# Ledger of designs, part 87: designed miniproteins, single chains, continued (4)

Each design is a single chain, and the fold is of that chain. pLDDT is the mean over its residues in the fold that is shown.

## One batch from the design tools (miniprotein)

Design m15019
Fold by ESMFold2-Fast:
Structure m15019 (fold): chain A 90 residues (1-90)
Amino acid sequence: MMAEEMRRLAEEAKDPVAKNAYKLAAGAAERAERATGEGRERARRAAEQGYELAKLARESKDPVKKSGYAIGAMGSAVEAGLAAGEEPAG
């Protein structure tokens, strides 16, 4: 399952931005599995997008691209959480 892989990638990541993005994406994927109805599919898709963007953020060495991917990954993870019925911290 993707959530378990994202948890492992978060542990492996040494960059705090990528690490946090993977943790958010993993949490969103776990929440998507518990969600019901249409929100579950939306949360799953957002979590998948967050995973891909977190991976790009980790791999990118260009600070502008890295920041952009990381922000995108966080946004996708937030969207997944909202779709699963949870509010982001704030």
Scores: mean pLDDT 73

Design m15020
Fold by ESMFold2-Fast:
Structure m15020 (fold): chain A 96 residues (1-96)
Amino acid sequence: SNEEKAEALIEVQKQLIDLINKFLAGEISLDEFEAEVKKMIGRLRELGMEEAAEDLELITEYAKKFHAGKISLREFILILTGRMIRMVGEAFELLS
């Protein structure tokens, strides 16, 4: 249902914020971050939410680039924020 999809997006946002904070603080490894995001991607795909799953894949790729020193923290935060805002917008549309 649209309600279940919206609830999944809200829970994903909450979990993603916690994971990003821990990752940037060095409290979890990149591998642990990827493993937890992969679980969220699987859940979203089971709900038919391919676009939101692709947003999480993009966030993971930019986290890898940031960890490798290929992009700045500013660039990572801009991509992260943009994709998170898009997913929040999708949740609001599902509840409308």
Scores: mean pLDDT 87

Design m15021
Fold by ESMFold2-Fast:
Structure m15021 (fold): chain A 68 residues (1-68)
Amino acid sequence: SKIEELAKKAVEAIKKGDVEGFAKYIKELLALDTPKAKFVADELRSMALMSLTVKGASQEDIDIVLKA
């Protein structure tokens, strides 16, 4: 599904430290305007925030994820 494709791309982006790419895919998920897409986007943001915090990422990177 489109949700699965976008979720996979978001996960791959965050693994590479590409927070802007992550935010792009989250915005595309939210643009689908379905409860399932919103749930997946919220779960991915929580995962990304935890990962970035553990890695000691900058506040700028954290803000990019929060604003997605």
Scores: mean pLDDT 85

Design m15022
Fold by ESMFold2-Fast:
Structure m15022 (fold): chain A 97 residues (1-97)
Amino acid sequence: MKEELEKIYEESKEQARKWLRDLAEKFGPERAVAIGLAAADILYVAAQFEDEETRKKLLAQAYGVYEAIHELAEEFGLDDLAEETRKRAEEIKKQME
C-alpha cells in the first residue's frame, strides 16, 4: 500500500506540474495557482466522504497537486501562496500517516 500511494502521489505531482505550467502560460501564475488550489481542495473534500483506502488515494493525489502548486508559487515569487500550499501539503501528509 505504501508503494501504491507513493506512485499515485508522484504521478499526480508530475501531471499537475504539466497542467499548471500550461495554465500559467495562458492565464498567468496567480490564476494557475488559484485553479490548482481549487482542484486540490476538491480532492481533499471528496476524500473526507470516502472509505479509508479510497480516502488515502485521494489524499495522495491532493498532496501531489499541492506540492506542484507550491513549486510553481516559489518559481514565480508568490511567497504567501507558497507558504499556504506548504501548510496544506503538511496537513494532508499528517492525515495519510
Scores: mean pLDDT 83

Design m15023
Fold by ESMFold2-Fast:
Structure m15023 (fold): chain A 96 residues (1-96)
Amino acid sequence: SLAAKVNEALESLPELSPLMAEATVAMVQIAIAVLITAIRNNPEDKELAAEALAEAEAIKPALEKASKHPDPRVAAEAQAALELAEELIALAKEAL
């Protein structure tokens, strides 16, 4: 699942340089934004909405942890990704 890959990447953040950690979180943010766009373009697709909801809820705890990263740029990027994950959850629930 997307969540499994994202959670593995987020678990690796403490072992990465600040630049690689920021890039990793930015890629997660892009993945969430793609799912938001997919739901908005396919509001009738209940299977897509249900899958996106499950994926976003599975990712959220790891993003909450990443938002507390000691590097302020990594933490800010993770906070932005967390806010997008919460938007995705709200959109998916509305679509269901």
Scores: mean pLDDT 87

Design m15024
Fold by ESMFold2-Fast:
Formats: structure tokens, sequence, C-alpha cells
Structure m15024 (fold): chain A 81 residues (1-81)
């Protein structure tokens, strides 16, 4: 389970980086927000963090997301990309 969660976290970041490269970051976040507003806000807070403390706090919240929530986020990102 932890290994699967870790793989999903990596996939989320790979897909969000892909979205940024394609100029689709805002569209990607909007797609996540439709299925999980909390996950969208946490991911935005993490990616847009201005200092290490904000990033750590957002990262802790992201790690608290369920396996199902992470899978839903990955599916939403893949639909945009």
Amino acid sequence: EEERKRRLYREVFLLIDKAKEQGKYDEAIAAIEKVNPEAAQVLRDYVEAKDPKERIEAGNKLRSLSLEDLETVVEALKKVL
C-alpha cells in the first residue's frame, strides 16, 4: 500500500510537470478540482509554495490523501494530457 501510494505521488508530479510543459497547468488543476477540490488545493499549495515551510505543510497534506483520492487525481490529469 505505501509503495503504491509512493508510485501514485510520483505519477501525480510527473503528470503535473508534463501539464506545465504543455501550458496546461491551469486546465490540469481545474480538472482535479472537479473531482476532488481538496486535492486540487493541496497540490496547488505544494507546487506554488514560496518557501520550504509552505511546501512541507502542503506535502504533508498531500501524503494524507487516500489511495483512492490519488488514483482519481491521476485519472483527471491523464484526461487533460
Scores: mean pLDDT 78

Design m15025
Fold by ESMFold2-Fast:
Structure m15025 (fold): chain A 60 residues (1-60)
Amino acid sequence: DAAASLNTGTVEDAVKVFAENSKDPEIQEARKTDPEKAYELARKKIAEMAAIGREHARAL
C-alpha cells in the first residue's frame, strides 16, 4: 500500500492517485489511450482545482 509511505508523496504519486480516483471523463479516456497524457491532464486539473480553491477560500 503506497499510501502507507508518507515520505513517498511526490507530485508524481499525487498525480497518479488523482488520475486513479478522478471521475473526469477526459482523464479516464486518456488513461485508456496514453497514460502519460492522462498524468499530464491530471497535473493540469490539479493546478486548476488549486486555483479555484484559493478563490473559494477568500470567500470564507
Scores: mean pLDDT 66

Design m15026
Fold by ESMFold2-Fast:
Structure m15026 (fold): chain A 101 residues (1-101)
Amino acid sequence: SKQQAIQSFQSTLRTLQLIRDRIPSADDFDLQIMSSMLYMLSSVLRIEAPKLEPEASASALQVSDLLDQAADKLDEGDRDGALSHLDQAISEVQATIQKLS
């Protein structure tokens, strides 16, 4: 349902905000954990996308791609690049919640 999609995106938003806040001060071990979490969230969004309404589905796939890019940047040691992609993902999630509400 539309409300279930909104709740799912709100949960995703909270998780992404927590990861975003941790990246600037994280050690290499914590960065690897956060990279793994971003890949996991990306995979979940990609799996769930076909079950969502068309607009929510398109957003889930776009966010998934941005999370993969952010995780790739963390694996490269590029924190600024990771934060850039993550901030784009957060903005997309926020915009999608607003459109669905």
Scores: mean pLDDT 88

Design m15027
Fold by ESMFold2-Fast:
Structure m15027 (fold): chain A 57 residues (1-57)
Amino acid sequence: SAGDIRRLARALGVSPRAVRRALQASGLSAEELLDHIRAGDDAFIAAVRELARLLGA
C-alpha cells in the first residue's frame, strides 16, 4: 500500500520511488520488508537501504 511505502521510505531514509524500485528489483513485498524491520534484521535492512539508494537516490 501507499502507506507502507511511505513508512518504508522514512525507515530507510530514501524516497518512495526508491522503495518501489528496490522492492521490484528484490522481489520483496512491502509487508515482507516491514516484517524484517520489525524483527530487527539490521544486516538485511542495510542491504535493502543501499539497493534503494542506488536505484532512486
Scores: mean pLDDT 81

Design m15028
Fold by ESMFold2-Fast:
Structure m15028 (fold): chain A 68 residues (1-68)
Amino acid sequence: STQEKIKEISELLKKLNDEQLKELGVLFGMSVDELKAVRDGNPNGVTLMKIELGGEELIEKIKELLKK
């Protein structure tokens, strides 16, 4: 479900620093504030649509950043 995907992304985003959040934001067309809202488990409807469309790629990129 979208909610389970949001929870996974939230947990992964908590492991990133502000520089990594900015890099993700540029790649996925999301502001740092949008990513912080997802991290906090409270995204708005527009952010939810972005996660529904690109959430799997977002998860993959976060995991890539965490390996470095």
Scores: mean pLDDT 82

Design m15029
Fold by ESMFold2-Fast:
Structure m15029 (fold): chain A 66 residues (1-66)
Amino acid sequence: ERERKIRELRERQLELEIEIGILLIQLGLSTPEDPRYEELKKRLEELERELARVREEILALGGKPL
């Protein structure tokens, strides 16, 4: 069912956007000299890539991303 799949993808989009928001706050509180900084940046890149894929899949199904 297309509508169910779109709903599931939108739910995942919201989860990814929340996690990205949290990571951006953590990066803003960190310095580039913090060893966690590079790990946070890498994780952010992974989540942004996944978010882009989710948005593309929603569009491919004829839905509108949030």
Scores: mean pLDDT 82

Design m15030
Fold by ESMFold2-Fast:
Structure m15030 (fold): chain A 87 residues (1-87)
Amino acid sequence: GFTVENVEKIVEAIYKGDKEELAKLAFTANPGAGPIAGLLTDEQIEEIRKLIEKKDVEKLTYFVVGITGAPLSVAKEGVEKFLKKLE
């Protein structure tokens, strides 16, 4: 299952464009989810980066839920923790 720490690291990997780290984190948190990196286009990565720059917690949270299947509360807390690191 996905933890807050896994979600935080996933968002960070997307922000950095680190597709290898993203794949490792997704597999470790939920092996049944398949290769999460294969679900993200370069255009989707750019859109997520824009959401991070805007600090749009709601849209980032729903995006993470959509790609990972993580619980809404876990996804939100992980997103918020990552955004605090950018302060």
Scores: mean pLDDT 73

Design m15031
Fold by ESMFold2-Fast:
Structure m15031 (fold): chain A 73 residues (1-73)
Amino acid sequence: VRLTPLEAAAFTAVAAIQSRTGKPVSAEEVAKRLGISVGTARSALQRLVDRGLLTATKEGDEVLYALAANPAP
């Protein structure tokens, strides 16, 4: 699967944060790490979920993202 530079950066940010914390990652954390807007981060993360690379879980007002356990669900 081909990733745009933004999608690749967002995926790497999720992997790095999750590797450090062991927890799902918010769009705000990705935005802060990459120095981009939350809206831009959220858009990239949603595309990664559509590609089966991330899993999204809704937690109240937040959507949390995690690496997919199986890259071909």
Scores: mean pLDDT 78

Design m15032
Fold by ESMFold2-Fast:
Structure m15032 (fold): chain A 113 residues (1-113)
Amino acid sequence: SPLEELRRLFEEIDKKVQELIDLLNKLGQTEAAKLVSEFYEKLRELFEKALTALRNGDKEAVQKAADEMLKLARETVEKLKEIAPNLPEEVQKLIDSVLKDVERLAERLRAAA
């Protein structure tokens, strides 16, 4: 089911985001952790809008939500580089992994529409 694949991808993002927030907090990067938390809340809202649009057959709304998710992820990565430029390699890899998972989720949303 396309919906089950989309939910699995979002669950993978959720797990990685929780790990990233925990790791940033352990490093004393409290502002970065807050930024990632705010990112995740907005991402969840966009994902719920995309699922509703998919249910209603609203292809344009799905495409718009997917584009907004990608924009949000890219803007968040840029802001993280500004507020925390010297993050350890393991944290940088996790941020890159989350971005790639959001890109995959957006592609699957477009394909399902």
Scores: mean pLDDT 90

Design m15033
Fold by ESMFold2-Fast:
Structure m15033 (fold): chain A 67 residues (1-67)
Amino acid sequence: SSTVVVRAPTGGGAGAGALGAAEAGGGKISDMNPQRGEAVAEVKDGEKALEAATRAAAVYGGSAEVK
């Protein structure tokens, strides 16, 4: 499994990115920090999750990374 971290100017944008990661990568949102505009998803397929999270986060001025 992989961890995808999404950051955006708002918690809603970060959450949208993490949800996209979870759905595409086959996983779940594991953590949310709206105050920092950050959300984390644990996924089976990190590459698919990162692609989906990056597209979703970009709509909200955010970014995503995989660990």
Scores: mean pLDDT 84

Design m15034
Fold by ESMFold2-Fast:
Structure m15034 (fold): chain A 88 residues (1-88)
Amino acid sequence: GAANSDEQIRQAIAELEAELARARAAGDRRREALLTARLGEGYYLLGEYEKAVELLEEALRILEELEPGSPRVKSLQERLEAVREALE
């Protein structure tokens, strides 16, 4: 397979968690939502679907508050539904 492995995904998750902590400390709610969504996608790629759903739901709540009805909100809703279906 090309270049991506579980190890690389876990490293990306660790880097995103550090960025998320900084965004939260800065009160940057939009960046927090976007980083939280990226973390959810990372956990989905690892097959950790329950954690992915939790993170995507958190990101969606923040993003809907900041930009209700945006194309980004719609895209995130579609991703969340796909991850929830994987849990069935």
Scores: mean pLDDT 84

Design m15035
Fold by ESMFold2-Fast:
Structure m15035 (fold): chain A 73 residues (1-73)
Amino acid sequence: SMEEEISRRAGEVARRAVEKGLISEEEGKALAVGIQSAPLETAERLLERAERAVEEGDSEAIRRAGKEGLQAG
C-alpha cells in the first residue's frame, strides 16, 4: 500500500541521514515518526523533501521536515 511504502521510505531516509552524520539518531527517529504520522499527502511531500535534503547534505532542511511532520500529525 502507499502507507506501507511511505513508512518504509521514511525509515530508510532517516537511517541514511543519521549514517551520513547529518542529524542525530534521536532526530532520525523524530523524522521517521513525523513523516509516518502526517496525513498522506503531507507525508508524501515531506518524504520527497527529506530525500532531497539528504542528497544535498542539508541538515536544517531534514530537521524542518521532521518538525513539520510532527506538527501535521
Scores: mean pLDDT 86

Design m15036
Fold by ESMFold2-Fast:
Structure m15036 (fold): chain A 87 residues (1-87)
Amino acid sequence: MEDVEKALEIALKAIAEYGKEKKEKIEEELAKSSGEERKKLEIEAAEELAEKAIKAVEEDKSVSEEAKKKAIEELKRVLEEGKKALE
């Protein structure tokens, strides 16, 4: 359980760092878009954040492979749920 929590912390840190870097760009693009185009941009942003989180978890050497697998499965589940909520 502790290893999975550590993997999720790595994922959340990667999301926070990437989200901070992209926040202004995403907000500007969303402000210029509406309806279906806005949904597409939100989905693309969610996918980019998930990819960065998964990559950070995969590249970490201190977390076990089992914990990485569980964390990545959870991140993919959250992404899928988020995308469906935007439909």
Scores: mean pLDDT 75

Design m15037
Fold by ESMFold2-Fast:
Structure m15037 (fold): chain A 83 residues (1-83)
Amino acid sequence: SMAQARAALDASFEADRPAIDALIDELRANDTPDNKNILADSERLAARSDSPAERYISFVLTRAVMMSLVKRGVNVEEGPKVS
């Protein structure tokens, strides 16, 4: 069901949260326009975390942040690594 799918996405986001928070902290330390835009969008969506749709979008944006940092050679818990 759609409720089960959203619960699974929320659970995946919660499981990855410590790694995601660490990556976001690194993005905050590196002041670029792209990093600022990603952080602003992530923070805006986090403020509305009571919405299942916005949680899903937040998960997708956080995944994009993780992928961006992996391309720079940053190690990500449970994420892909680019050598």
Scores: mean pLDDT 60

Design m15038
Fold by ESMFold2-Fast:
Structure m15038 (fold): chain A 82 residues (1-82)
Amino acid sequence: MVSFETAAKLRKIGLIEQALLEKKLNEEELKKLEEEAEKVEKELLEKSLEDYKSGKIYEEYKKLKNEKSLELLELKEKKEKE
């Protein structure tokens, strides 16, 4: 399993990809977002470690995993409706 640092980066990348797909961000805005993301990353890492010690990150991970599993199940039911 990935580290919490990597998990936080992957979530951030997912949000950036979502914004790019929606074509909301210009190249300049994307660059600023990425630069700001690196500045906030270290602060988020300490917060993530604190949340991990309190079990909060595990609960958030479990929630996201359940939401994705439900989404996949809904797609499967729509595809294999027999």
Scores: mean pLDDT 60

Design m15039
Fold by ESMFold2-Fast:
Structure m15039 (fold): chain A 91 residues (1-91)
Amino acid sequence: SPEIDKLLEELKKAKSVEEATAILERIFQLDPEFRKILKEEAIRIVQVALGLTEEEARDFLKNVLGISDEELGTPEALAKVLLYVKEKTGI
């Protein structure tokens, strides 16, 4: 979707967890099915960014970022992951 692609570009420029969360909420309004893969996407992003296994990435999300398994399906959790990766990689 062109609308979702534009929001994804805007998400890359987000400066705060609050801004990233607001953009993600707009994406989920356009594609509610995307919410079903949020947990898998958060884990995948951490694995790729930090060079971790799936088990290590799940442990990192819980013990370092303070994101519970129940919270992994939320826009706020994905926003925290994206901002952390951006801060660590400088991108």
Scores: mean pLDDT 80

Design m15040
Fold by ESMFold2-Fast:
Structure m15040 (fold): chain A 68 residues (1-68)
Amino acid sequence: MKEAEEEAKKLAKELFEKAEKEKNPEIAGLYQGYGASLLSMAEEKGSMEKIEEAKKQFKKKLEEIKKK
């Protein structure tokens, strides 16, 4: 439980920091959205499996966002 929450919070923090530095509001919104989703999953007493899947999606979408 705590381990999954800590991982989600860590990823969310990284996403929020990138959103703060991002000047493009669309891209900043995408970073904030993923961060919020990770925190929501952790608050629902999500499993490590859910955090792992979210991490995989984050990595994929981060690559797509940087391509823009």
Scores: mean pLDDT 70

Design m15041
Fold by ESMFold2-Fast:
Structure m15041 (fold): chain A 85 residues (1-85)
Amino acid sequence: MSMDLEDIEKAILAAIAGEKLGEETFKKILEKYQEEAKKLPSSSENTKELLEKLIKELLELAEPSEEERKKAREEAKKIVEEEQK
């Protein structure tokens, strides 16, 4: 199980992007991908593809700074290090 450092970093970046875009914009993007999920069979593959598309759209719209990207990487490393103890 199940999130590698790269996946955790992407999740943190998506959270930073969502906060930067604002709650209302983030919620609208999230709803778009939730509606797409309803149209697809429930599978781990479909969930992974939708999550990757969601993260990509958030990052493209928010355009996180190099500092924000570095912060996400450092937070992801902390999470992985705590899991490996």
Scores: mean pLDDT 74

Design m15042
Fold by ESMFold2-Fast:
Structure m15042 (fold): chain A 55 residues (1-55)
Amino acid sequence: DLVEKAATALVLLYEDRELSDEEIEERVRAFARAHEIPESLWPAIVEKVKELRAA
């Protein structure tokens, strides 16, 4: 699952950082743009990152 892989990579990359919801959205957009991930998947990646960071 591309969403799960992208979200996991982002969580690990920013593991030692405190991030606001806005910062998470900014980091997801930058990551997704760099990796040519379709914009339709970006909201799902944002939600998965938030889910994984809350666990």
Scores: mean pLDDT 80

Design m15043
Fold by ESMFold2-Fast:
Structure m15043 (fold): chain A 60 residues (1-60)
Amino acid sequence: DDRGRQLWLDYGQQNQQLSDQLLQQGNQLLSLGTPSDIQRAQQLFTQSDVYRQGAQGSLS
């Protein structure tokens, strides 16, 4: 869990971009359908959610 890194950047713009990239990578891995790819996709989705929350939190 690396949510302490880049989570609280000045705008959260980078967090949103990273979230989108991780979501795309996760969906690609999920489409491959192997157990290890699914597990990795889930990790990427979790990181994507963290970055997305960081982007939203920066506006609060």
Scores: mean pLDDT 70

Design m15044
Fold by ESMFold2-Fast:
Structure m15044 (fold): chain A 73 residues (1-73)
Amino acid sequence: MDALERDITEALGLMALSVGKLSPNKKIGEEIGRLMVELLEAKYNGAPQEKLEEIRERIKKLMEEEDKIVKEK
């Protein structure tokens, strides 16, 4: 486990929480933040591309749902 990894994870977590707080759907924002942390950890652990793509797909899906909620209003 890398000290730099912790620093980046904390920074991304705080940024994601900030975005989630401003989002009309707090739950989606929080899930996006959690998945971003998972993606970073998987990348640093040298996870296979398949796992990285799975996490990216989940993040993209949640971002699309958030965009849909904002757009529909």
Scores: mean pLDDT 67

Design m15045
Fold by ESMFold2-Fast:
Structure m15045 (fold): chain A 62 residues (1-62)
Amino acid sequence: GMEEAERAAERAAEAARRGALASGADPKQHEWAGEMARRLALEGGTEEAAERAAAYSFSKAS
């Protein structure tokens, strides 16, 4: 449902933010990575899309 898609987007955003921080990203890059992952995950509407969005956003932030 919608709540599941939102939870998946939040997990994707958290994963992207953690990845950016681990790679030494500054606060703006950290926020960008999280927002990008959230947007991409919500557009996909599935947990699989959220996982892919997190990987993509981390790659862009790294």
Scores: mean pLDDT 72

Design m15046
Fold by ESMFold2-Fast:
Structure m15046 (fold): chain A 87 residues (1-87)
Amino acid sequence: SELEELLVEVIRILGELRGMSEEEIERQVKGVREIYASLRDAPSVLRQFAEELFEGAIEAAKKKGDEEAVKRVEELRERILELIDRM
């Protein structure tokens, strides 16, 4: 789904900002896909998970001084929250 793939993109950005290897990032992606599958029938809980993920990603990007990553995560946040609110 679009929502699942957007959540995956946030995890990839966060992993890169944290200096994770491609193998570590793909393990995190699998975890997010499992979380999404578990929470797709509980939009309020999924929203809380997504908000915590955005906070972590924005904090990591700001610490790195990566303004482009901050903007990309903010764009992803707006679209992800819109999709969750329509569930």
Scores: mean pLDDT 86

Design m15047
Fold by ESMFold2-Fast:
Structure m15047 (fold): chain A 98 residues (1-98)
Amino acid sequence: MHLEEAKRAAESAREGSKAGSERAKEGSAEGYAAASISAMGGGYSAALYGLKHGGKEKGLEMGREAAEAARKGALEGGSEEAAKAAYEAALKAGEGAA
C-alpha cells in the first residue's frame, strides 16, 4: 500500500521537476523554484510513506528514489542547475522526514 504511494510521490516529483526545469531553461526563476518545490514535496512524501511501510531505512530509500526521479525529470527539462537543486531539495526533505 504505502510503497505504491511512495512511487506515485516520486513520479509527481519527476513530472513537476521536469516542467519547472523546462521553464528554468528559458530563464524563468519561477520555473527553477517550481522544480525544487516539486522535488521537495515528492521527496518528503515518498520518505514518509516509506517510513510508514518499513521504518527509517525504507523512508530513506524511498526518499532517495524520489530525489533521483526529480533529478532525471529536471534533466529531461533541460536545466542542469534546476536538476542539481531539485535533487538536493528532495534528498534533504526525504532525510528530514525519515
Scores: mean pLDDT 84

Design m15048
Fold by ESMFold2-Fast:
Structure m15048 (fold): chain A 110 residues (1-110)
Amino acid sequence: MDRIRELKDLLSEFETSLKAAKKAVEQNDTSAALAETDKAMSIIDEMIEKSTDKRIIKLLKELKTLVDEMKDAIKQNDKSRFREVFKRIEDLISKIHSLLLIEETQLANE
């Protein structure tokens, strides 16, 4: 239970950094956007380290790849690619939330 709570808290921090990166891109602040993406990558690495579910770990690794692709789009000032990757990241976050809810429900019914 505590580990799932830690993962939920880290996912919330990840979403906060992601939102800050989007705002920085909208403000044409490339340095701030890149700093927030680097924070997001560090949070994903911590989530992978704390995760025991192979399915969640797989999704987190996919998320890390998408954040790296988003960082590349920011460096190239490719706003269309940024929007596409951002949407794919949001879809993965929703899947991770769903898996964490399932795991929490299973532990509560033991």
Scores: mean pLDDT 84

Design m15049
Fold by ESMFold2-Fast:
Structure m15049 (fold): chain A 93 residues (1-93)
Amino acid sequence: SSLSQQSLQLSDQNQRGSDESVRLVQQMSQADRKGGIITADSVVKSLQQQSDLLTSQSDLFSKLDSSVSQKLQASSQHLEDSKKELQQIKDSL
């Protein structure tokens, strides 16, 4: 359905955005350690909000389309993994 396709496209965009954010924080941290830490904290908060939204959407689809629900849960997990990587970057600074 169009709604399922839109949700999956948004989740894919969120995953790619999280990967790019991690890369940008890594690059920023090399030039400005303090700025890198502050930006990592901000990105982690943004990824948490996106992960929470994906979980809510997954719950909505759980009774309508289990395949979409599972893919949204996988996307949420990907954002959680990106948050952990950002925390590791921050801890290494």
Scores: mean pLDDT 84

Design m15050
Fold by ESMFold2-Fast:
Structure m15050 (fold): chain A 55 residues (1-55)
Amino acid sequence: SALSDLLERWSNLSLEEQEAFIAELEATAPDTEENRLLLSYLRSQQALAKQLDAA
């Protein structure tokens, strides 16, 4: 699905790329509850990705 593909892509991004990805999503994504939840989730995931990247 598009969501699973997005999450797989996300997991391959560096921290800098993740920040850019979130910014692009905020700028281009349609105004929906789903996108608000996704952005919130991605920001939370960035903290985990930072820990994984540091390992």
Scores: mean pLDDT 76

Design m15051
Fold by ESMFold2-Fast:
Structure m15051 (fold): chain A 97 residues (1-97)
Amino acid sequence: MRELLNRAIGLVLRGIGLIEDIRLLERKFERGEITPEEAIERAEELVREAEELIEEARELLKVAPEEIRDLVERALRLAEEALRRAKELIEKAKEKL
């Protein structure tokens, strides 16, 4: 259980980091502090990281005991939100190319 709990906590922290990263990237783009091309490149990296976290969270859910399932599901929701926002930013940046 301790190993699975530590893995679940790690996924949640990574999910929080992805949300913070996309929030900062969105803000920089809105303020014109980065180019559309830079916004696309950085958002594509966040898409990759979010997809990796989603895959890892789904694999952990297959073996997670009931006590840590909520943490893994939280990590999955954070990653899915980051993925959605990163994809939206890519589309907005493409409109300015």
Scores: mean pLDDT 88

Design m15052
Fold by ESMFold2-Fast:
Structure m15052 (fold): chain A 75 residues (1-75)
Amino acid sequence: MEEVERALEEARKILDEGTVKSLEAAVNFLKKLGFSDEEIVEFLRRVIEAAKASNGDREAISRALLEEMTRLLQK
């Protein structure tokens, strides 16, 4: 729980409010599906790294979000 909140704090520093709200919704959805805090942190970290690598490109961030969600849901 604390690790997930820490990752969301990092996201809030580099992403716009709308994108952060989408990530918070995704985190809540994954928690309801029974994913562990470790899996959720990995998901958030990968989306954040994609944002950093793309210098905040919205399309790249959206693609990473979709790809990482798909990867988790196919487990």
Scores: mean pLDDT 79

Design m15053
Fold by ESMFold2-Fast:
Structure m15053 (fold): chain A 70 residues (1-70)
Amino acid sequence: MEVARKKLEEVRKKAEETGVVTREDILALAEAFREAGRPEQADLWRKLAELVGEEVTGEELDRLGTRLVL
């Protein structure tokens, strides 16, 4: 869980600094959750990456991240 939470914090910081998050960032987050033993959450992040184009806004990430952590 620590690795997955760290990756989520890194992605959120990037969104705050640039206003967007890339598909690669979301895929890396999905992998971190899978490695942390959270396959359900990892699958949700992976599906989001498939639906997103190249980038997603920080606001969308916050809405989805809150839901996926719960």
Scores: mean pLDDT 69

